# Ledger of designs, part 105: designed miniproteins, single chains

Each design is a single chain, and the fold is of that chain. pLDDT is the mean over its residues in the fold that is shown.

## One batch from the design tools (miniprotein)

Design m3880
Fold by ESMFold2-Fast:
Structure m3880 (fold): chain A 80 residues (1-80)
Amino acid sequence: MLSPMEITKLLARALALITELEVTARLHPEHREELEEMIERIRELVKQLQASTDPEEAERLAEELEELLEEAERRVAELR
């Protein structure tokens, strides 16, 4: 089961990456739609994870969020 500390770290990482994606979208208007879609997906998973009261659901949502954050981090790196 994920600890509250692990969830907190994941949420902090997600919020930092949303900010980075917003900056990247401004610098690369040709990719803005794609990056804004990633931001919306991250925000939705963050919301679901924060609202979850089921440990199994929270673990699944955290894994999905972690995978999405890795995808977004790779995409930001590719655009630099």
Scores: mean pLDDT 83

Design m3881
Fold by ESMFold2-Fast:
Structure m3881 (fold): chain A 71 residues (1-71)
Amino acid sequence: SEELIKKAKELIEKAKELLEKAKKLAKEAETLEDVAEAFALFAEAVGAALEAAKLAEKAGDKELAEEARSL
């Protein structure tokens, strides 16, 4: 289904953006609060990537699912 593939792609983009924000915050962290925020963003990115992989698998797109899991 095209809708599942579209949602999976949107979640992959969201996961990539969150991962980049998390990495930047982790690298520039000066406080424990910054570290906590970075970990929260990483957790959100992982969640988005896993949901994207699940939707891609349901749509039969194994390559897209592998892309999501490789984030």
Scores: mean pLDDT 87

Design m3882
Fold by ESMFold2-Fast:
Structure m3882 (fold): chain A 87 residues (1-87)
Amino acid sequence: MAEEAIELAELALEYAKKGDIPAAIGQLLSVIGILYDAELRNESEEVLEALRHAKEAAHLALQGKFDEARKKIEEARRALEKAKAAK
């Protein structure tokens, strides 16, 4: 779930860089859907943080803020690593 959302955010960034804004929007909407499902399932806060960072990354990519989008993807990956490492 969260890993798929991060991959979708990375795709949104690549589509936005190519100027394929409709495809980038499609990826953002998919990330939003994953986050909504995770919130309804009461996923851990670390998973929700990873999903929120993925959503933010896709949104920043659509604004042409590619370096900020990459930083948010890295933050999403770190949050997901913490979620997986939780004992």
Scores: mean pLDDT 83

Design m3883
Fold by ESMFold2-Fast:
Structure m3883 (fold): chain A 86 residues (1-86)
Amino acid sequence: MEALERVLELLLEAIRKFEAGDYEGAIRLLEEAARLAREAGPAAEPVAELAEEAKRALEAGDFRAFAVHATAAALEAIGLLVDEEL
């Protein structure tokens, strides 16, 4: 549970950094979120993949693709946390 909670925190902080115009900070947080999601196990692999896609989109200046993938990563992480609580 602890790792997934941290992944969600990193994803939400990355979105906040993006909103503040700190794109480099957002990229670093997405990289850390993807790494921790992989360490959390196979169930979290989709979260890692979506976080990496969000990072690539932001590096390319594709802010729409970033928003889509970052939101999808956060929703996937929330879904995994809800499934653990149920």
Scores: mean pLDDT 84

Design m3884
Fold by ESMFold2-Fast:
Structure m3884 (fold): chain A 47 residues (1-47)
Amino acid sequence: SKKAEELLRLLSQLSDEQRQYLFGLLMQGKSLDELIDEAKRILQEQK
């Protein structure tokens, strides 16, 4: 899906620690939309 592809592109720009954090959210039942939003927020903060 396009959303999964977007998330994967964002994940490639994050650190291992940040990826582990997002994986934790996925395990807690957060949606792909929530994970994409969180990944974008982290990436913006790291700029």
Scores: mean pLDDT 82

Design m3885
Fold by ESMFold2-Fast:
Structure m3885 (fold): chain A 95 residues (1-95)
Amino acid sequence: MAREIAEEILERARASPHATEEALAELEEILREALKLIEEGMSAEELEEKAIELGKKAEELLKEGKEEEALKLAREAAAYAAAAELLREAERRAA
């Protein structure tokens, strides 16, 4: 299950000597958003395409000086990318 893989990722991150509380909290939020996207029934390919599109828009906004809007889209892109990764890992374990 994708949730179990997300829990493993978070546990592994907590074991890292380079992990900060802030970084762990941000990772936990990204994984939580990713699991919601998976529940909506998107495929790994669709999630990855969306992550790329949002990432490109975030870069364009950053170049225009719209930093707050760019950061919001960058966080959305990270959640879509994480969701795609979780689904791919679940497929690898099912094979």
Scores: mean pLDDT 82

Design m3886
Fold by ESMFold2-Fast:
Structure m3886 (fold): chain A 90 residues (1-90)
Amino acid sequence: DEEEEFLRLEAETAREILLRNPDLSEEDVERAAELVRRGDYEGALEIIKEALIRAGYSEERAEEIAQNILDTARFAAEGQLRARRLLEER
């Protein structure tokens, strides 16, 4: 299922990006990645945002960072699926 593969790639990429942020706990990272894997984008955004606010970020800054992380993960997943489709032409 292409949708399941997309969500898996998005979650894997999000987890890698989130793990590199020293302000996020491992527990928050795993919770956010699991929500992305389930297609719960809003839930994932909220977990990341709340974790950043606890780390001292403003609500606006936390939302911007969380959105950027999830958008980056989605872009990477879309790119991998696009590459697969291109390879399937031959």
Scores: mean pLDDT 83

Design m3887
Fold by ESMFold2-Fast:
Structure m3887 (fold): chain A 104 residues (1-104)
Amino acid sequence: SIVEEIKKLIDEARQKLLDMAEKGELDFDEMNRLMQETVNKIKELISKATEEELKEIRDFLREQQAAVDAEMAASTDPRRQLALAGFGALLQEIIDIVEEKLKK
């Protein structure tokens, strides 16, 4: 389903960003490329999603955002905090796209 594909893309982006931070291999150009590619793929899927699927995606993204905010508050690792901040920005961009499509 579109919902499951988006959830998979979100999980893959999170794992890649955190892996970069953990290895000390935080490349801002690669992070930006990963985030942009993820947004573009998800935007295509959102364009084909039903209203019900969009609401499910929005709720999932908001749950992910709350979890990220909690993990950032608990973290003392600046690299992990930076990766989580990037992921949080990615989540917010996708939420904005979903909410724009759900308006009216």
Scores: mean pLDDT 84

Design m3888
Fold by ESMFold2-Fast:
Structure m3888 (fold): chain A 55 residues (1-55)
Amino acid sequence: SMEELYEEIERRFKDDPEARELLLSLADSLAAQGYSIEQIRAHLEVWGRWLERER
């Protein structure tokens, strides 16, 4: 569910509010475009890994 995705993002980037806001916005945008939860999670994982490299 989208709620579970939000919780995962919040937990993953609890110390990085900019990354968290970016990924939350991205998840909402992809959902609005009709992407499935699985597709959204895949996109968030790719972007999340890039953001985590800076930490």
Scores: mean pLDDT 82

Design m3889
Fold by ESMFold2-Fast:
Structure m3889 (fold): chain A 68 residues (1-68)
Amino acid sequence: MDPEELRARALRLLTEDPNNAEGYYLAGLYAYYGEGDIEKAARLFERALELDPNFEKAREALEKVKAL
């Protein structure tokens, strides 16, 4: 997915609901792929899991960035 699309989707979701787990997950993907900021990506994935503990994609993404 294009990093600009990830950013746009994250902004839309978080503007509609600041506690949207998917919005934080997409923001984390943008931080990793668009900004190259592994630490920021990890924090955003942690936030997504805080809001939805059963969010498998966020857990998998967090495990991958922590393994780097």
Scores: mean pLDDT 83

Design m3890
Fold by ESMFold2-Fast:
Structure m3890 (fold): chain A 80 residues (1-80)
Amino acid sequence: SLEDFEPEIIESLGLMAASTIEDPKEREEFLKKAKKVKSIEELKKLIEEVLKKLGEKDPEYYKLFKQRKEQNKQALKQAK
């Protein structure tokens, strides 16, 4: 459970995922959905949907974002 996670961390993860979206309108829609998530698990599902579409367009960029996802997981492990 991640119920004790700080909202700023969830927001940071959402912004990181949104950075993969170049279209401002699509990015705004993603951020709107991310704003409604109440857990990292929900955010993770939204991020994976975005990464799936990104991988279809640019597999190399998907790999780079996957590395950032691992960095975020490490940060989550250190969360109080």
Scores: mean pLDDT 68

Design m3891
Fold by ESMFold2-Fast:
Structure m3891 (fold): chain A 67 residues (1-67)
Amino acid sequence: GAADARRALAGAEAALALGRETGSKGLYSTAIQGARDAIALAREAGDEELLRRAEEVLKEAQTLAGL
């Protein structure tokens, strides 16, 4: 449900923020995986706002990871 999507997104956002502070490529990888999970869960929940936010986190994490 939307609650699972929100938890996955929050985890991805936290990993992205920590990755930015530490420069850890492993944290960008964690953010990418969390964002992908959030995208899948948001699609199943039909939550367009969560889907857009998760896609934005994915794009930012991929860019910072050099992908």
Scores: mean pLDDT 86

Design m3892
Fold by ESMFold2-Fast:
Structure m3892 (fold): chain A 59 residues (1-59)
Amino acid sequence: KREELQRRLDELSREIAELSEQRKKALAAGDEEKARELLERELELSMEAIGLAVELAIL
């Protein structure tokens, strides 16, 4: 259970980093619409990661 939570957290951290990189590229290209969509997804995954981190801490 703890191992599964840690694996998912690691996976989310990787996905968030990838989305952040894509958002930076979109901003550099002047694609504000795409950057906004990527930011929304990044925030969604970040909230999920916080939830999992809290669960892992109290496990």
Scores: mean pLDDT 82

Design m3893
Fold by ESMFold2-Fast:
Structure m3893 (fold): chain A 52 residues (1-52)
Amino acid sequence: SKAQELVERAREAVKRGDIQTAVSIKGLALRLGYYEAAEEILKLLDEYSEKL
C-alpha cells in the first residue's frame, strides 16, 4: 500500500540519519490521511531521539 511505502521510506531515512526527510514523509502521510503510517513514523523518530 502507499501508506506502507511511506513508512518504509521513512525507516530508511532514519536508518541513514536523514531525519529531515523522515519528518517530511510523516507530514505527507498526515496530509494524505494515513494516520497509522504517520504514527509509526513518529515512533521511529522518537526511538532515534532516545538513542542520541
Scores: mean pLDDT 83

Design m3894
Fold by ESMFold2-Fast:
Structure m3894 (fold): chain A 81 residues (1-81)
Amino acid sequence: SRKEVEELLKRVEELIREGERAFKEGRYEEAIRKYEEAIKLLEELKERGLRGELPLNGEELERIEELLKRAEENLKEAKEA
């Protein structure tokens, strides 16, 4: 459902924020775990959408790609720290 998509995207955004907080606090291993969890959820959401299991519109697909890029960039920085 659309509500399920909204709830999953909200959870992803929370994970990215938690990861960014952990990174800022010098807890790089925790930041890495949070970003990896966010990426996993985004990839699952994208795959389910492509299979027609979730009603993803163009705006939601664009948001997923934006969040994936952000989480992947943050993950790289955390691994380099």
Scores: mean pLDDT 86

Design m3895
Fold by ESMFold2-Fast:
Structure m3895 (fold): chain A 78 residues (1-78)
Amino acid sequence: MELEERARKALEEGNAEEAARAAIEAAMRVLEHGEKSDIPRAIALALRAIGAEFEGNTEEAARAAIEAARLLREVEER
């Protein structure tokens, strides 16, 4: 399943943990395939999703995950 779709589904289900997992997975793939300049943005998005999950903020965790998935798509389209 595409990571952006997975993040949206986590938002629909109120699952902040799954949204954070999607963000971390997207960030890890950016670290594997991206340039050094992508690393700070990927890490920031993963940390934002983790912080939101800790606070039970599914909406913010999902937003960070969607942004991380879009960053991954940008990296893979290079």
Scores: mean pLDDT 82

Design m3896
Fold by ESMFold2-Fast:
Structure m3896 (fold): chain A 65 residues (1-65)
Amino acid sequence: LVDEAYRALQEGRLDEAIRFAKELLEKGDKESALNVANMVLREAERRGDQETVEEAKKIIEEAKK
């Protein structure tokens, strides 16, 4: 799951990376979810993808709880 999230990030598939980050959160892997979400956030901001920026921010907030 973590490996699949990083592969999606490497391939520029931010929607897939967000999906895997959410699944990591659901499984209790907050550290991996936070790492993936932060990488998605930076790339989404660079692209101007506001919807993905908001999704990544939600995951980051949940991972920090």
Scores: mean pLDDT 81

Design m3897
Fold by ESMFold2-Fast:
Structure m3897 (fold): chain A 70 residues (1-70)
Amino acid sequence: MDPEDVARGKRLFEERSAAYATPEGGGGLPRLAGRPSLVALLQDPAAFGFTFPALSPEDAAAIVAYLETQ
């Protein structure tokens, strides 16, 4: 686990926490930690029925790394 990716993911998650905490914005995202589909979900939320903005592959990976520490 890359400590820099974890730190970046924490920052990104905190900046977007309101969107990720709601049911529409992926409420329960932490429960998907460690699931391969989480990176794909963060890169294409609409394909999974979510309305929050899509992330770059790097930002998605960073958030996943952070959530895996929680």
Scores: mean pLDDT 65

Design m3898
Fold by ESMFold2-Fast:
Structure m3898 (fold): chain A 63 residues (1-63)
Amino acid sequence: MEAEVTPLIGALRDPDPKVRKEAALKLGEIGDPRAISPLKILAESDPDEEVREAAKEALKKIK
């Protein structure tokens, strides 16, 4: 069953870094290209290093 990508993309803007990290990893597992642009922004600009690494890993999975 497909997870909904839209709420996960929204979760990338959550104030809690744990939520952003989990959302990034799930987007990578889903592999939906709609997540590429928000994940690229997150990987470059997020203040939390673990969140940036999760976004980079997700980008690797999608492409």
Scores: mean pLDDT 79

Design m3899
Fold by ESMFold2-Fast:
Formats: structure tokens, sequence, C-alpha cells
Structure m3899 (fold): chain A 61 residues (1-61)
């Protein structure tokens, strides 16, 4: 289903963004922020994506 596909995509984005967060690369963090924001438009109630977006935003400060 579309919902299951989006959930699987969210898991992949979460994994990738966590790796980028550990690296501290600013350009990669900016890309990860954009990807999370776009995915949140499709999954607005996904708490893990919301929390990860906050972590990425904090890392960009």
Amino acid sequence: SLEEELKKQAERVLKGAREVLESGDRVQLLVARHEIEELLKQLPDNEELKELLKEVEKALE
C-alpha cells in the first residue's frame, strides 16, 4: 500500500539523516533537512521525523 511504502521510505530517510547528523557535514545536514520537510508533507503525524527534524535544525545552529 502507499502508506506502507511511505513508512518504508521514512525508515530509510531516518537512517540516512542520523548518519549525516553524526558526520556533522553542514551541506549534508541542509539536504537532510529538506528531505525530512518534504516527507513530513506526506506524513505530517510521523513523530520520529518531527524529532529528527528538530535534531537536524539544532545541529545547523
Scores: mean pLDDT 82

Design m3900
Fold by ESMFold2-Fast:
Structure m3900 (fold): chain A 105 residues (1-105)
Amino acid sequence: LLSLAQVEALAREVARAIEEAAKEAGLPKAKVEVTRDGATLTVTFTADDGTKLTLKFQLPAELSVAGVEAVLLGAANQIADFAKLSPEVTAKLKERIREIVAARA
């Protein structure tokens, strides 16, 4: 099981991976910010044109590696759809997220 601090750290690392994927897709100014208030994780994606997508996740009481991975992959999918990332870039991003979770959790 993960701590809330470990989940926040994983989410911040995933945020960097999303920014790299966006840059690869031609969005060099895209930014992902992660904040946590208790068990609520907030992920904000800012596109190159300044438009923002804010996602809020209520973290479960049991922070399993698989459960946290599912939340982070869900966030990445929603951001990829919003930013109109290609299926190829999105697939590579999801693989990178799985690697990050496996290495750090």
Scores: mean pLDDT 85

Design m3902
Fold by ESMFold2-Fast:
Structure m3902 (fold): chain A 83 residues (1-83)
Amino acid sequence: KPSPEELRRDAEQALRDAEENIQKAKSYLEKGDKEKAIRYSLLAMFQALVALTLAEMAGDPELVERARKLHQEAIKIGEEAEK
């Protein structure tokens, strides 16, 4: 249905959204706002999984690797915020 070009574009957008929410989660964690840090880390996890799925469908190994790394980073931030 969607073209590989559309899938790559959508994956790149999801990666950007995940990166922004990771930055927000880190910022809130640094400020001691654990609730917001958890919320933004969960949003980033979801967006990274969307990006991973789209990147896999597009057959783009670079985007797959980026999405996997962002997903793992979001999980780590969420774990830190829960402590």
Scores: mean pLDDT 88

Design m3903
Fold by ESMFold2-Fast:
Structure m3903 (fold): chain A 62 residues (1-62)
Amino acid sequence: SATLEAVLEGLRVIREQLRADGLDDLAAEIDALIAGIRTLADAVAAMQEVVARLEELTAALA
């Protein structure tokens, strides 16, 4: 979603600012958070595909 991409871009900007300030450990934490959010987004997309398949099956049985 546009909101998710905006959040990820904001986190990327914060990560670059932290690195510029020499806060490399905090920048690594933000990078891990970005990776976690991407993993969650992929899981949500997979669940949405399952729901779409179930809706298609339900319509075929009606």
Scores: mean pLDDT 83

Design m3904
Fold by ESMFold2-Fast:
Structure m3904 (fold): chain A 66 residues (1-66)
Amino acid sequence: EEEKAKEALEKIRKAGEELLAAGVPARSVATLVLREGEEVAKTIKDEEVRKKFLEEVRRLAEELEA
């Protein structure tokens, strides 16, 4: 489950970076990253793994918006 969460986070990061490179506004990319992260989090049963994943998704969204 941790491995799945890490893979999902990396995939979301790459997609966000590609959207930024294509000229999508950073705020819009951050919103999409948060939305996709929330959907993935719903599939994570372990509370600790889910919390960790959501924190990483929030940090990623902030990083991409900066």
Scores: mean pLDDT 80

Design m3905
Fold by ESMFold2-Fast:
Structure m3905 (fold): chain A 60 residues (1-60)
Amino acid sequence: MQDEIRRQQDLRNRIDRSYQIRIDSLRQQGRYSDADAVSSSRDVRLQQMQDQIDRIQSRS
């Protein structure tokens, strides 16, 4: 279970960095509404991943 938790945390961190790169790119292009939408999706996705990690920890 610890290995799965670590894998999920590493995946979450990689996804977070990927979203940040995309958000920065969209802002540089002047696509602020798209950047805001991606930022909202990022928050939801990262929270879902954190909830999954917490559920794995609770079920261990």
Scores: mean pLDDT 82

Design m3906
Fold by ESMFold2-Fast:
Structure m3906 (fold): chain A 69 residues (1-69)
Amino acid sequence: SKEKARELLLKGIGLELRAIGLEFDADYLLKTHPDDEEAKEKAKKLREEAKKLKEEAKKLFEEADKLLS
């Protein structure tokens, strides 16, 4: 169970890093193109994808925690 918990934690960390990257891209897009509606729409989609990845990571961390209990 320790090995499986480690795999879930690493997968979750990977999803969190991807989410951080998408949030950075969204913020950068809005900062460089503040009056561009197309840029705002793309940034919104990036943030929605980041939110989904964070929710997936949370579920993986919760599963890993249960395996370590």
Scores: mean pLDDT 88

Design m3907
Fold by ESMFold2-Fast:
Order: sequence, then C-alpha cells, then structure tokens
Structure m3907 (fold): chain A 55 residues (1-55)
Amino acid sequence: SELEKKYEELRKELRALTDQLLASTPGSPEYQALLDKIRETYKEIKKVEEEIEKA
C-alpha cells in the first residue's frame, strides 16, 4: 500500500539521518539540525503507523 511505502521511505530517511548524526561533531549547528530532523521523522513514522493500523 501507499502507507507501507511511505513507512519504508521514512525508515530509510531515519537511518540516513542517524548515520549523519554519528559522523557529526556533538554541539555543532549541523548536529542540532540533524537531531531536529530525526525528531520530526519519528513523529511522521508514528503518524503513518497509526494510519496503517486504521486502514
């Protein structure tokens, strides 16, 4: 389904962001930006999980 595809894409994005975070310097503006993106990606994943459960 479209929701399952979106879920997989968000999981791939989360993995990529986490890899970038691990390669970044803690306390840098880049590190903080990656943390913010990871938080938003987690929120999107939860929303999609809820939509899949309802479908």
Scores: mean pLDDT 83

Design m3908
Fold by ESMFold2-Fast:
Structure m3908 (fold): chain A 75 residues (1-75)
Amino acid sequence: MGAALLQEAYRLGAELERTAGGEEAVRRLAELFGVPEETLRAQVEAHTTVSGLPRPRALGAAAAQALARREGLTS
């Protein structure tokens, strides 16, 4: 299933935070995975504020979660 895509989401999230940072990283991930930017932003915020994840990890987690939602694995 989407395991390779989930791993790529984590890698890409960390790389985008390192190279672009902040809102630009959220915008690029939203475009790449075809999800609304506001949805991805909310998930990144939840992972940083609720789960206490560092931002590069939170970006990867949000992207992986968005992919899972797109495939109907999470609601």
Scores: mean pLDDT 70

Design m3909
Fold by ESMFold2-Fast:
Structure m3909 (fold): chain A 97 residues (1-97)
Amino acid sequence: SNIAKLVEELDDPEIENLLTAAFMGNEKARKELKERYGLSDEELEYVLEIYSKLMSLELKLAVYKGLYNRLKDEEFKKEAEEYEEKIKKLKEEAIKK
């Protein structure tokens, strides 16, 4: 799917910058994503919703990894691993659309 192609490129800084700009309301970035991946307006809104959820999960992951690195508490490592699994599942669900 067109969404699967975009999800596969999420680690590309160019694509992350476009998604961030589009999420912040940049119309040029929204248009570029639609043209680059052949997304409909509905598919673009879905992608931006998934991106918002991914950014929230990535922030939580970064916090727990930071806490584990500083405090060496295994509970923070366990929380980080749970957020890694949530991120993986969300990406897998997005690819199915």
Scores: mean pLDDT 86

Design m3910
Fold by ESMFold2-Fast:
Formats: sequence, C-alpha cells, structure tokens
Structure m3910 (fold): chain A 69 residues (1-69)
Amino acid sequence: AEAYNNLGNVLANLKRYDEAVEAYKEALKLDPNYEGAVGNLNALINYLRSIGREDEAVELQQTLDQLNP
C-alpha cells in the first residue's frame, strides 16, 4: 500500500498524472487507510491547478469522488 502511494507521488512529479491516479487507486484498494491516498489525490489536484491544468484537476476530482463517495 505505502509503495503505491509513493509511486503515485513520483509519477505525479514526472507529469505522468494518469499513472499517478492509477497508483493511488491501487493504494486505496489495498490500504484500509483511505486518508493517505485521498490526501495525495487532493494534493495532486491542487498541484495541477497551481500549474494551470484545470481540466485535468477537474477530471481527477471526479475520480476522487468516485473512489470516496
């Protein structure tokens, strides 16, 4: 679980956001602690908005809402 969260963070830093989202989804599936992966997804959403990628941030927010309804 921790490895997938770390992988997601690395992928996000490499601008591989689709792969980062998949890694965080796997972390949520394997880790009973939703808060860590949800927090990382929220951080990624904020990061995407900070670099002007609002459309991608909106799509990621929808993915997060589906994972944590």
Scores: mean pLDDT 70

Design m3911
Fold by ESMFold2-Fast:
Structure m3911 (fold): chain A 97 residues (1-97)
Amino acid sequence: MSIEEIFEQERETALKGVKSLAEDILKLLEEMKENGLTPEQRQELIRKTVALMLEAAISGNEKLIEEAKRLMDAVENGDYDTAIEEAKKIIELAEKE
């Protein structure tokens, strides 16, 4: 396996990670809107948004990085409607790659 093939595999893995994390974040945000979140679920949401930002950075996709940052900012500001919209957008972007 060449170095280029390794980097391609890492990018593909990161894109799958971005999609999976965004889907998990979306579920947590929807749960928050319906029932609220436990302290444990809130900590999980924060951890997953940080992980999403890191995976987006590894993917090298500037648009995913930008949207991941907007999602993180929305979560930190308690703007969960914007966070839901950004999570959905990230899922669509990851699927197109």
Scores: mean pLDDT 81

Design m3912
Fold by ESMFold2-Fast:
Order: C-alpha cells, then sequence, then structure tokens
Structure m3912 (fold): chain A 100 residues (1-100)
C-alpha cells in the first residue's frame, strides 16, 4: 500500500501553491519543527475555523510528534467538516492503535 503520509504530503504541496502560510507550515513540518508547524496552523484555523484541510494537516503534525490524543482530536474535527475524508478516517484508526 502507498504510504498515507506520502499521499498527505502531495495534497499539502498542492494546497500550499495557493497559500504562503500553508507553505511555511509545510516547511516547518519538513524540518521536524512540529511546534512551529502547529503555531502556524492554529493561526490559520483562527482565520478560517471551518477549513477541514487545516485540521487534517494539524492532525498529521501531532501524529508525527507522537501526540496521538491531539492527532485524533484534530482528525475528528476534519471529519466533522468533511465526512468524506478517507485519510482522516485512516489516521484516526492508526493513531488509536498506536495509543493502545
Amino acid sequence: MTSLLTAVKLRWMAESLTDPELAEALKAFAAKDYEKAIEILEKMIEKDPNNAFYYEFLGVVYFEKKDYDSAIEAFQKALELDPSNELAKKFIEIAKEKKA
């Protein structure tokens, strides 16, 4: 199976082409500066709290940080906003397994 993280990164790259703040968050995440990526994403969520993509990105950042509780919370919010988000569903499943 293709890595879920690879699929998410490709999606993030596409979204960041139209959003310089997303590009900055992606740069921080690529550098493993998870605190900086979270800070930028939280500011973006303040401006647009109904954007499912920001919560999806936030969830993956927490997942890589191994904060599975915060990851699940962010992915659940992404699913509330976009119930068709299969990536968020799969990450919630994996995060629950990793937490156990």
Scores: mean pLDDT 78

Design m3913
Fold by ESMFold2-Fast:
Structure m3913 (fold): chain A 98 residues (1-98)
Amino acid sequence: MREEIDEVSEALAAATDPEKAIEMARKYVEQGKVDLAYLIATVAEMAGNYEAAAEVYRLIAEKDGDPETYRRLAEVYEKMGKEDEAQRWRKKAEELES
């Protein structure tokens, strides 16, 4: 619990810097700490760092293969105005679910 709180604090701090968010999330995904990587992506998205959030969701999706992660990635690309990328990731999510 105490160590988890420290890791969450580090993830929150990293999420406010796009480059650090991607670097820290990559480390957590490699360690199997997907929940911490999700926290980084969510906070980056809330901060308007959509490019960093998209990259982090992509790293998570490659690790877990979850259709929901691909849908979140598509939503972030839509917020960035990158409809072609959003459509690509939405299609990937649909293919994995059906």
Scores: mean pLDDT 79

Design m3914
Fold by ESMFold2-Fast:
Structure m3914 (fold): chain A 56 residues (1-56)
Amino acid sequence: SAEEEIRRLEAEGLRAYARGDYAAASRHFREAAKLAEEVGDLETAAGYRRAADALA
């Protein structure tokens, strides 16, 4: 499901962040934001987008 994909992308982003790979973390959070927006969760999408922008 989209919710499961969003959770997976968030987990991948957090793992990338933990190892200092900010470019990979930013990409994962951007993809999570896109999926959240597609399912109408605009607040969650905005959160992921802010995280991605902070890491770019």
Scores: mean pLDDT 88

Design m3915
Fold by ESMFold2-Fast:
Structure m3915 (fold): chain A 56 residues (1-56)
Amino acid sequence: SEEEFAKKAIELAKKVGDQRIQEARAAGDPEAAERYRQNVEKAIETIKKILEEKKK
């Protein structure tokens, strides 16, 4: 269930993050889009690390 919860959280983060990235690019702000992309990637990595730590 923790793995399924993490998977759902990651998918939601990707969906919301992708929307923000696309909005920033459409507004002509590629720098903001890259910041959102980096933040989403780091958030996903953090979720994966927490999940692995709980398995120990």
Scores: mean pLDDT 80

Design m3916
Fold by ESMFold2-Fast:
Structure m3916 (fold): chain A 92 residues (1-92)
Amino acid sequence: SEDEELRREIERIMEENLKRGLSPEQAAAVAATALALRYIGDALDEVIQENKDKKDLTLEELFEKGSEKFTEANQRARRAIELADELLKERL
């Protein structure tokens, strides 16, 4: 499932950061933040690609046209935070 794949990615990032000497809480925060930024970046790239031929778009219009994709990215980011918290609790 998507949750199982996301959980494995979070665990991988957490393990890498634990090996660097970060606390479990810090490792979880890094994993959640890195994934959230990735989802937002991917959503932005997709919005730009879908509107590439509209050279006269303002930033406000671009964000309005991308609102659904940014909402989806925020939902995925929230899920990554929830799973990182769950994994953190399993390690404590």
Scores: mean pLDDT 84

